# Designed miniproteins, single chains, continued (5): the designs that were tried, part 68

Each design is a single chain, and the fold is of that chain. pLDDT is the mean over its residues in the fold that is shown.

## One batch from the design tools (miniprotein)

Design m18486
Fold by ESMFold2-Fast:
Structure m18486 (fold): chain A 84 residues (1-84)
Amino acid sequence: MMKEILEKIKKLLEEVKKYIEEKKEKISKLDYDILLALVNMVYGIVKIEEKNKKLDEETLKEVEKIVETIKKTADELVKEEEEK
């Protein structure tokens, strides 16, 4: 169901944004700004989809994977700073 996938994406975006904000002191300002820009881009995709309902289930699952990739990237950047 596309509505359930979209709600899951929205929940993941909130979790990722909160994680990035909590870890902002552990990463560079440039990395923080880029991660927030990526999160905001996905929020834009979600808003467009809520209005238009044009994305299929497979495309929404790819958007979910993008959010998971953003979180993984944030985790790796935090680990790099902790290993210094």
Scores: mean pLDDT 79

Design m18487
Fold by ESMFold2-Fast:
Structure m18487 (fold): chain A 79 residues (1-79)
Amino acid sequence: MEKEVEAFVKASPEAQEAITEALRALQSGDFEKAKEYAEKALEIDPENPLAYRILADVYEQLGDTEKAEEYRKKAEELL
């Protein structure tokens, strides 16, 4: 929680906007949009741990446990 807030604040404004849109899509159950925005955040900032965390949550909701674990591990390595 605390480390995730710090990662968000330290991200570029463009990455923060993409992360915010990805989180809105997750809350709405639009997992495809959440994935698109999280991937956009990674194109802006390839080491953004919040984007990897969102991708992990998306793949977990879609039932892709292997990809969810991969992205979760990547997010933890960057936090």
Scores: mean pLDDT 77

Design m18489
Fold by ESMFold2-Fast:
Structure m18489 (fold): chain A 88 residues (1-88)
Amino acid sequence: DVTEEIRKKVKELMEKLKENPNDEKVREELARLIADATYNGVIEAARKYAATIPDEEEAKRLLEETEKMAREFRKIVFEEVLEKLKNL
């Protein structure tokens, strides 16, 4: 289960950060993991919804636009999580 694997990895990284709060590499890894998990969740949801659309061209456009937006959102989530981890 990808969700359980992500939760386990987040917990491991948070424990490392608790032991060394100034570990910039761990902060970046945790921020990337959260951003990537968010991105993958959005793409997976969009794929499931697109599968219900009868028009293949409309489904393709939805996936392309969602991919573009999700990619930009992933960058925002990464930066926001990283800043919050630095200010803890």
Scores: mean pLDDT 82

Design m18490
Fold by ESMFold2-Fast:
Structure m18490 (fold): chain A 74 residues (1-74)
Amino acid sequence: SSLEELAKKLLEESEEASKSSDLKKALFEIEVNIGMLRIIHGVSKLIGDEESAKYIDKILEKMDEILEQLKKRL
C-alpha cells in the first residue's frame, strides 16, 4: 500500500539521518519522521487498513530503537 511505502521511506531516511555527525539535527529529523508515522498510523486505523497499521507499528518500534541509540551518543 502507499502508506506502507511511505512508512518504509521514512524509516530509510531516518536510518540515513542517524549516521550523521550532527546528532542534534539527526534527532530533530527522526522525531519529525516519528510524528509523520503516527499520523499515517492513525489514518490506516481510521480507514480500517489493519495490515498497514500493523506494518507501521513495526516501523515505529524500529524508529524508537534508532532514537534510543542516538540519545545514548549524547
Scores: mean pLDDT 87

Design m18491
Fold by ESMFold2-Fast:
Order: C-alpha cells, then sequence, then structure tokens
Structure m18491 (fold): chain A 96 residues (1-96)
C-alpha cells in the first residue's frame, strides 16, 4: 500500500510538470497511471481532480466534469471537502 501510494505521488509530480509545460495529453497519461495505483484513497481523488483540470485546459469539458465528480465522490468518502474543487466543477459545468 505505502509503495503504491508513493509511486502514485511520483506520477502526480510528473503529471504536474507536464501540465506546467502545457503538455496536457502527457499530464493526463501520468494522472491516469496514478489513479490506477491508489484506489479508494485521497491520492486517487487528487489524481482524478488533476486529470479533470488537464481535460478542462484541453477543452474536453464533458471529461473534466466526470473527473471532478469522481474526485468529489472519493474525497467525500475520505471525509475531505475542498471548496476549490466545488468551484472548478461549477465553472466547467457552465462550459459543458
Amino acid sequence: NAEKRRKAEELILKGDQAFKEGNYDEAVKYYDEAIKLAPGTATEAYAWYLRGLAYYKMGKYDEAVKDFERALEIFKKNGIYDSDLEKALKEVKEKA
């Protein structure tokens, strides 16, 4: 569990680097791998959220909505509430 979580966190950092460089397709690939490694955790939820942000930057609003909704669901199961995620979901729904 700890090893898979660490690897997921490393993939998120690589995705964040790709995102900062404007390589949103590459960022999505890293976040997708992170999602697979940490099921049911706050780390999985965060990876869904970041993938949603990358889809939003790519103009893929339907995919962004689905990813933000999945992130919110998993964060809620982990007792986490994030107002930035709620705001992001509202903004992307207005564009979808």
Scores: mean pLDDT 84

Design m18492
Fold by ESMFold2-Fast:
Structure m18492 (fold): chain A 92 residues (1-92)
Amino acid sequence: SEAEELVARAEELLEQAKKSTDPDELLAIAEELLELAEKAAKIDKEAALRIAELALEVARLALEKATTKEQLLRAIGLILRAIGLIIELELE
């Protein structure tokens, strides 16, 4: 299914994130994960929730690796977006 394909792509992105030490790469991966979660939300709530939780994990990793104020603020923004999506999905 399309939902299974989105989850599989999200899991691949998480594995890339776990091997990265670059905060800019981690921020880009977290943003892509949020886009996948938003796409999944239109198809399958459980898949969207799973992907949003992965986006939150990668955004938190980006925050830990952040070396500039810009990277730190971008990571916080992504964390808040992921939490907001998780809350929205759980209230449905």
Scores: mean pLDDT 90

Design m18493
Fold by ESMFold2-Fast:
Structure m18493 (fold): chain A 68 residues (1-68)
Amino acid sequence: SYEEVAELASEFFELSLNKAPVEEQLKKAEETIKKAEELLKETGDPRMKSLLEFLKELKEGLERSLAA
């Protein structure tokens, strides 16, 4: 649901703002991406496409930071 995706996204951004461990941020990003992908499949909402694109870019950035 939109509510579930919004809640997960808010939790992810809170972790990022508070400089939580990268592994914790990655876990939350993956949870949010999964729920947003499910909602996109159900609704076709372009807002979910934009959110997924943004979250995937952030996840890739975090993965690069962990590998460095």
Scores: mean pLDDT 82

Design m18494
Fold by ESMFold2-Fast:
Structure m18494 (fold): chain A 65 residues (1-65)
Amino acid sequence: SADDYVEKAAAYLAPARTGKGTLEDYEKAIEYAEKALELDPRNARALSIKHEAEREKERLLAQQA
């Protein structure tokens, strides 16, 4: 279900809160959030997680480059 994909996306995003998130974690968070949005385009949690994961991915890449 869309909620199952939101839960997976949130789990992959969670390491960002402790600064331990990896590029793969954020890409998986985006992937599962997008799958949730395919099932429920108005899912506010999925959209929020996708945007947060995209911001954290950009932050990580800026630190490494």
Scores: mean pLDDT 84

Design m18495
Fold by ESMFold2-Fast:
Structure m18495 (fold): chain A 70 residues (1-70)
Amino acid sequence: MSEIEERLEELERRAVELYLRGELSPEQLAKIGALLQQAKELAFKHGDFEGALELIDQAERLLEEAERAA
């Protein structure tokens, strides 16, 4: 599996877990989900791995902020 696929799965899992624990708002989950969805499109439809990694980094930052606020 690619490194990008592994990071996407990990961040999706973490976001869902935080949401189920009530530590992530629906708005935060939607924003993180949108970034990860755009990253998938860039990587797998357009071959833009650099753009995908930038969006993954943004999603990871939002997730870390949610974890610190919980």
Scores: mean pLDDT 82

Design m18496
Fold by ESMFold2-Fast:
Structure m18496 (fold): chain A 74 residues (1-74)
Amino acid sequence: LKEKFEEILEELRKKYPDNPLVQRGLELLKRLAENPEDEETLGLAELIIGVLKVIGDEEAAELLKKALDVIRSM
């Protein structure tokens, strides 16, 4: 599970190195992986994913959602 999570984060960093919303999403997901019960951080991560979908970065949103789903299965 941790390996799959890290693989998704690496793919996001490689594809979107200069995207500030993706970078913020990565920070939130790392915090959520350490504190899975943090509903506030979860809500912020879901908000970033939603914003990325609205602005057309659908692939980035989908990858962040996959990483979030891995955390939720831990």
Scores: mean pLDDT 80

Design m18497
Fold by ESMFold2-Fast:
Structure m18497 (fold): chain A 75 residues (1-75)
Amino acid sequence: MSEEVARMVGLILRAIGDILDGDLEGAAEAVERAARLALELGDEEAKKVVKKLAEEILKLDPENEVARKTLEELE
């Protein structure tokens, strides 16, 4: 696994943990960073996972601008 893929997976896991802890701001930051790596790597499966995490954050915190912008970047 490349360093970039390892970092992306770590950010996804962090986002999941932050959601479970109720840290929606931290989760949105981790998702945004993971989304940028997924786009850079062209990893379509990672983009789908990150999109679903951003959607879940917005379901819990509809005013979260970071999660909303991340969804716009991923479409």
Scores: mean pLDDT 83

Design m18498
Fold by ESMFold2-Fast:
Structure m18498 (fold): chain A 86 residues (1-86)
Amino acid sequence: MTIKLIVRNANPGAALRAIGAGVEAQLHGGELEAELKGDTLTATVRGANERGREAVLNAARGLAAGGGTLTVRRVGDETILEVEAP
């Protein structure tokens, strides 16, 4: 499946955590593509298995902790995790 993680108001630590989660998902057979535009990081993992999916979802929950927002939505075969960092 395809997982897209979008982190808004990303500080360097948040960006590094999101990229780390994408790399972990890629180790389970997925392909990672990451892009940083201003303070918005987008990490897309294609072909992720369940362990890769859980890694990205757990990272998204952590990035939203402390007053941020996590929105989960599905568009076709893509799961989109949108995080606004606190």
Scores: mean pLDDT 75

Design m18499
Fold by ESMFold2-Fast:
Structure m18499 (fold): chain A 92 residues (1-92)
Amino acid sequence: MPSDVEVLATLGIIVLTIAINDAKKGNFDSAIEGAEIALKIVDQLREAGADPELVDKISEALKKAIEAAKQGNTEEAVKYFEEARDLLAQLA
């Protein structure tokens, strides 16, 4: 049966896949909302006992993705969202 960490990581992957698609379409407000939801999931992952080093790296990538999206930089935003999603996949 999946752990709480695996369930939360899977939810984060789904949220970030939507955010990546929104960023690719230039829907930066929706992409930022997705990243903020993912940051709340990261907080829950920390409380559930996920690897603190991975959690910190995911949080850093998401913050960089939000900053890039705020600047309208699609390429950078997608890159950092994909990095965060790949790190979440290590917890799933």
Scores: mean pLDDT 87

Design m18500
Fold by ESMFold2-Fast:
Structure m18500 (fold): chain A 55 residues (1-55)
Amino acid sequence: MKEILTVTVSAPTQEEADKRADEIEKELKEKGYKLVERHTVQVGDTWKTTLVFEK
């Protein structure tokens, strides 16, 4: 059985969303998670990056 972890980051700029997502990706990879999906979308005045990991 695969464990799936989804993390969503929200920030007022794409740069801030990407930076926060990069920090989360690095931390979770060090804990044994593999990144399966990453996408960034703008919703109104907010940028959302969704990260999907498996372990």
Scores: mean pLDDT 83

Design m18502
Fold by ESMFold2-Fast:
Structure m18502 (fold): chain A 72 residues (1-72)
Amino acid sequence: SVEELKKRLLEAGKRAIKTSKDATAGTAAALIAIGGIQQAELLLRNGGSEEEAKDIIEESLKEVEELLKEYS
């Protein structure tokens, strides 16, 4: 579900802050996570589909996970 993906993205962003060896990278990952959640919520509020919202969250998750791999 969109809600489960939002939860996963938020948790990934929180992990990036806690585990990143680079504070800038950790902060960037957290901002990507928050931005992805907000963009998905805004899209749904404006009549977008759940599939489009999931795509936004999954793209943000990929970016956060790439930063976690590089800087954790």
Scores: mean pLDDT 83

Design m18503
Fold by ESMFold2-Fast:
Structure m18503 (fold): chain A 66 residues (1-66)
Amino acid sequence: MDYVATVDVYLIDPQTSELTPQPAIVIRAPTKEEAEKQAEEAVKKAEEDARSRGLELHAKITVEPA
């Protein structure tokens, strides 16, 4: 594999602005573009889940050569 995307996920309580770190999501892909696309899909899914729970999500995607 050539690239690893790490997605750092934080849940935010909109009432208190408290950040709760979640386990990082690790994605492996042969290209940087594929790693980024898969990471964006993971973020969207996590955002939908957080929103259904009345929470906001802050995510940071880092893509690195493997």
Scores: mean pLDDT 80

Design m18504
Fold by ESMFold2-Fast:
Structure m18504 (fold): chain A 71 residues (1-71)
Amino acid sequence: DIEELARKAVERLAELVARASDEQIDEARELMLSEIEDPKVAELVAQAIDAIRAGDLEKAVKYLAEALKLL
């Protein structure tokens, strides 16, 4: 189930985001997005990370699930 995988990934990413500085998150975000060849997948992953940083985990799961469906 894609949605279940997205939920687990968001939970793990939220833990990493909570432990890292904003600068470290920005650097990791740029590095991750540079490795994603599909611009729509990159956009959705970026939106998921931004939603996690904003504390909106429900939105993050939605964006990440859509990204996974495009793979």
Scores: mean pLDDT 83

Design m18505
Fold by ESMFold2-Fast:
Structure m18505 (fold): chain A 62 residues (1-62)
Amino acid sequence: DYIKKGQELFAQGKYEEAAKYYEEAIKKNPNDAQAWLNLAGALAALGRNGEAAKYGGIADEL
C-alpha cells in the first residue's frame, strides 16, 4: 500500500520519499482524494507551497 508507506516516511520526516510514494498511489488511482491531500502535505513540508496548493485543490474537487 503506497499510502501507508508514504505516511510512515512522512512520520519519519522523509518528506521527499513520502511524496514519491504518494505519486505512485495517484498513478494507481487518480481519483484517490487522500493520495492528493497527502502529496500536498508532503510538498508543503518541503516548502513547495505552490504545488501543494494546486494538488490540494485537485483533492477538494474529487
Scores: mean pLDDT 85

Design m18506
Fold by ESMFold2-Fast:
Structure m18506 (fold): chain A 66 residues (1-66)
Amino acid sequence: METIREYLKSLGATDEEIEKILELYKKVQELRARLDATTDPAERESLEAEIKKLNKEIQEIIDKLR
């Protein structure tokens, strides 16, 4: 299976851009783990909002490569 790093390299991403995107993905994974662990509706809403914001940043970087 292709990794996200391989995909980004195929788009012409620099090592710096790849590392930035991977760091953002790491943050999203940490937030998703917290989301999976919580049943508090207010905390879930906050975590979902943060995940959406980080996903938007990732998408904006990827879109610049296309």
Scores: mean pLDDT 79

Design m18507
Fold by ESMFold2-Fast:
Structure m18507 (fold): chain A 79 residues (1-79)
Amino acid sequence: FEEYLARYRALAERLAALPDAELEALREKTRARAAEAEDPREAEGLRLFAELLDAILAGDREKVAALVEELARLAAEEA
């Protein structure tokens, strides 16, 4: 869990440094992938990642932290 938590925290910091246009494009691609995913676990991971991108765009630091924890937990459950 802690290893995945550190990884997703670093990812969120990197994403927050990107221009809004790149975050919006990534969010659209992620939502499209989530809609096409046949595996419920893959779909959930993509949905949470799209929510993370939305939270970063909104500047919602509390939601970013919560979504990072959810993504880390999901990744740990698959390992």
Scores: mean pLDDT 78

Design m18508
Fold by ESMFold2-Fast:
Structure m18508 (fold): chain A 76 residues (1-76)
Amino acid sequence: MEELERLAKEYGVPVEKLQEIVDDVIKETGLSREKAIERVRKALELVKAGETDPVRIALATGISPKTAEKIIEAVK
């Protein structure tokens, strides 16, 4: 819970949207919540660094391109 609130503040994403994204990653990957949060953090870092291609984010993080698009849109 606290980790998602910190990520939400750090990257300017609403915590409720970040929770939705993490749940999507868990459903798609079968990873634990902790590991899903790590993947989302890495995706957020890539978007903040200027990555705009959801396919590249997906390849780097193991998240689906569709969920990567949601992360890009959320960080705008």
Scores: mean pLDDT 81

Design m18509
Fold by ESMFold2-Fast:
Parts: structure tokens; sequence; C-alpha cells
Structure m18509 (fold): chain A 66 residues (1-66)
């Protein structure tokens, strides 16, 4: 459902922002939240948040290094 998809994407955003996951790739985070395909994850995440997961991760990693 759309609600379940949204919950997975919010969880992925939290994982991408967590400094403990800095060494994890976007593909690994996508798989952990239940996506079988990283490209499908990237499209869904970008459509929902207006930002690519790689850009969200880069921003979070920069904040964690501050």
Amino acid sequence: SAKELHEKLVEAAKLLADPANADKSVAEIAYEVGFKNQAAFTRAFTARFGVAPSDAKAYADALAAA
C-alpha cells in the first residue's frame, strides 16, 4: 500500500542520516528496508521526497562530519 511504501521510505531516510550507516551504500539501505531493486527504490524515494537517495546521504554525511 502507499502507507507501507511511505513508511519504508521514511525508514530509509533515517538510515541514510544515521552516522552508524556511513559505510553502507544506497543499495544496501534499499535492501534493508525491503526493496529488491535499487533503481525502483531511487525512483520511489525521489518521487516522494524530491531528492535522490544519494544526495540525501551526501547531505547527511556532511552534517555528521561537522
Scores: mean pLDDT 79

Design m18510
Fold by ESMFold2-Fast:
Structure m18510 (fold): chain A 61 residues (1-61)
Amino acid sequence: MEEYEKLYEEAGRALLAGDVETAKELARKAQETGEKLGYSEEARKRYEDLVAAADAVAASA
């Protein structure tokens, strides 16, 4: 699996486990990787969506 997709997959797994901080860190790294690969707008949107989901998980705990 490409590094970009792997980072988002791991961020999603961390989020499902309730590890909001790890999910946000992995999502940030995925966004940086995606921007370097030319996926800047898509990577940013995926990062924002994941951070919003992580914040919702934290708020509901």
Scores: mean pLDDT 78

Design m18511
Fold by ESMFold2-Fast:
Structure m18511 (fold): chain A 57 residues (1-57)
Amino acid sequence: SEEEERMRLLVLAEASEGLALMSRSIAKLSDEESAKKMEEVAKKAEEKAEEYRKLAE
């Protein structure tokens, strides 16, 4: 149903936001090279979260 799909998108958005937060936290504890990779993961996760939220509207 449309309601079930909306709920799924919101869960995916929340999961992506959580991934971004975790990746930034790991970056703070990492070597410079690994930190750069974790920041890239965080940026991609934030972009996906925004896409999911827009689709859920």
Scores: mean pLDDT 87

Design m18512
Fold by ESMFold2-Fast:
Structure m18512 (fold): chain A 92 residues (1-92)
Amino acid sequence: GAEIKALAAELVASLEAKGLTAEVSVSGNTLVLKLSGLSPPQQIALALSALGLEVEGYTAEVTMSGNTVVMKLSGLSEAQQVALLRGLLESS
């Protein structure tokens, strides 16, 4: 809904303020976060964070290409999408 779009926009703005290029898309039960401009240590840290989400029972897919990381989370309810976006905002 509108809340998810607003949170996604806030997350993009927060990450861009840190010098990253960020794209967040939400479609149905799927959340995709794309980050560019990450150093190799930052890419590894993000991949380890995604592994932590899989341990918590989320379906997470992480793809790395050059300086770009794409994290895809699927099977999320709207409430889980809101909670995840808020959590990412608080950690950024």
Scores: mean pLDDT 74

Design m18513
Fold by ESMFold2-Fast:
Structure m18513 (fold): chain A 70 residues (1-70)
Amino acid sequence: SSLEKLEELILRQVEELLASGNPEVERLAEQVREALEEYKKAPEEKQGVYLAVAAVLLAGGLFELELAKK
């Protein structure tokens, strides 16, 4: 399903954020993981919304990773 494929893509990106060695980026990666756990527990009709939350949190983590280049 498209939701399962998006979950896999998000998980791949979370692994990259966790490998950053930056504590703030790693903290944001853990928030993405928490959102994915809520997605997995959610009833099917609400799964899309929780997965969207995980995607938005991931975007924030990627932004912080770019800022942490110094």
Scores: mean pLDDT 81

Design m18514
Fold by ESMFold2-Fast:
Structure m18514 (fold): chain A 86 residues (1-86)
Amino acid sequence: MENLEKAKKLYLEGKYDEAIKYFEQAIKDNPNNAEAYTLLGEVYLVKGEYDKAIEYFKKAIELDPNNERAKNLLRTAYQAKGLDPE
């Protein structure tokens, strides 16, 4: 919980590289945490690393198939790459 909360704070402060580190620790603490994958994908999307964003959003959807946020962000990442969303 603490690593996820710290990562969220760093992300809101624009400290993306530090936020990534703490989101990765949150995933190590709980590999089934769909929220951590969604937020890590969102950080990569903001950084323009669309392939990594797509990978993490797909993982979030695998863990939670009803995750509307991850599905919408996955579509955004595909469009940013010039690909059709599935």
Scores: mean pLDDT 83

Design m18515
Fold by ESMFold2-Fast:
Structure m18515 (fold): chain A 120 residues (1-120)
Amino acid sequence: KFEEAVRYIDEAVEAALKGDREKARTLANRAQGLIASLAVETLRKAEEMGLPDEELERLKRAISRAVTAAGRLADLIVEGKNPEAAGEAMKRLAHALQKAVENPEHLDEVERAIAEAERI
């Protein structure tokens, strides 16, 4: 599903650059939904692994920030405000969440991707 998110992000950026805001919105929303799904799966896996409460709270905060950042980046793509940079940040966020699904103990990459996204 990570590959699907990347494809939708690239297509949304292309649509935005061509001025097709309706298509960009539809594709960006699909990408945002997939990123939210990855975030939820990361949290579920961390809970199943029995991460310490401090790490679970850190992860919950990171996931909340990631979902918020993904929504903001989707809006930036649709509005044509730095859509290429917003798209790259959104893809990095999706990649970090995909890696975290495989190993939720390593939150540093997710937190770095969120910080980068928040700077856009």
Scores: mean pLDDT 83

Design m18516
Fold by ESMFold2-Fast:
Structure m18516 (fold): chain A 84 residues (1-84)
Amino acid sequence: AAEIIEAGRRTAEAVRRAALALGAAEADAEEVARLVEEAARALAAGREAEAYRLLAEAYELLARVVPEIAEEAAAQAELARKLA
């Protein structure tokens, strides 16, 4: 559980930095990171459906705020929605 949460925090930070590098606003990058961290916490708690819903929301936001990866992010959001 703690290992999943820590990995989730590292992933959230990496995603935040990548979104900023691709031109996302700081507030949007922070919101994506928050959703990724919440997904990791839900996964650590055994709430897989909730984790996939949160992950889908993160990808949906990325698709809106990072045009360079919008199609890929939208596809990942749909996959996460199906797993929720």
Scores: mean pLDDT 84

Design m18517
Fold by ESMFold2-Fast:
Structure m18517 (fold): chain A 72 residues (1-72)
Amino acid sequence: SDEEIENALKRAYILALEGRDEEALELLRQLAEKFPGNPLLIESLRKLADALRKLGREELAEEVERLAEENE
C-alpha cells in the first residue's frame, strides 16, 4: 500500500540520520522486493536519495538511487 511505502521510506531516513545505513538499505531492498515496479516507490526512492545527498550521505544516496533504477 502507499502508506506502507511512505512509512518505510520515513523509517529508512531516520535510520540514515542515526548512522544505521546498512539497516536502511536492507529495509529499502525488502520494500523493493515486495513492490516491484511500483511508481510511487521509485519516485520516493529518488526523493530519498536527493535528501540524503543534501545531508552529505553521498554513498548511501548512490545506493538508494541505484535501487530506484533497478526497480524500474
Scores: mean pLDDT 86

Design m18518
Fold by ESMFold2-Fast:
Structure m18518 (fold): chain A 64 residues (1-64)
Amino acid sequence: MNDAERNAAAAKEAAAKGDATAAAVASWGVYQHTGRSPEGLEGIRAGQAGDAEKAAELAVKAAS
């Protein structure tokens, strides 16, 4: 499992716990390891806005 996939898994776990801040941090990790993908950036923004579930969805999409 690569660093982007590990961060995407962390974002999913954070979303399951309702932790939007942790989901945003994990999405940042995906963004860094996917060459700054647009989906990764949107995931960070979703997590910062308090939407942990959307942040995780976008992080997983970016890591694919």
Scores: mean pLDDT 81

Design m18519
Fold by ESMFold2-Fast:
Structure m18519 (fold): chain A 81 residues (1-81)
Amino acid sequence: MSREEMVAAAERLIAVVRRADELAPHPALREAVEHLERMREAIRAGDLAAAEEHARRAEEALRRAEEAAPEAVREALRAAQ
């Protein structure tokens, strides 16, 4: 995957999670967006180690959102696609 393709994938994922937070607002969804934005910036800078760390933190934040409100968050993520 090229850097441009990775950035595009990150931007699409940011849009999905942002939309999910609009539909079912949760602090952990906002935290996931913040880490995805930092991941995108790290990819643009060529810092793949930082990108991987932020991706992992975004996944942890999404998991916490689902744990706190499983039905609402999962429905919002599906609707945001």
Scores: mean pLDDT 82

Design m18521
Fold by ESMFold2-Fast:
Structure m18521 (fold): chain A 70 residues (1-70)
Amino acid sequence: MKELRERLEELRERQIEWAKKNGAVSEEQLEELREKLEKSIEELLKNSKPEEIQKILDATEEYLELLEKE
């Protein structure tokens, strides 16, 4: 679980950094996004099987890679 939590938190930070760099959101919206992502991580870790979390991690990472293309 610690490894999965760390990966989810890493992806959360990447999502926030992307939004910040692209100016798509205000400071208030960035805080709201962080809180929503933190709640989602806790919900996933509490209610989902490791296999389900891994699939979500893989899909989210692929999506972020697309968004982060320069």
Scores: mean pLDDT 74

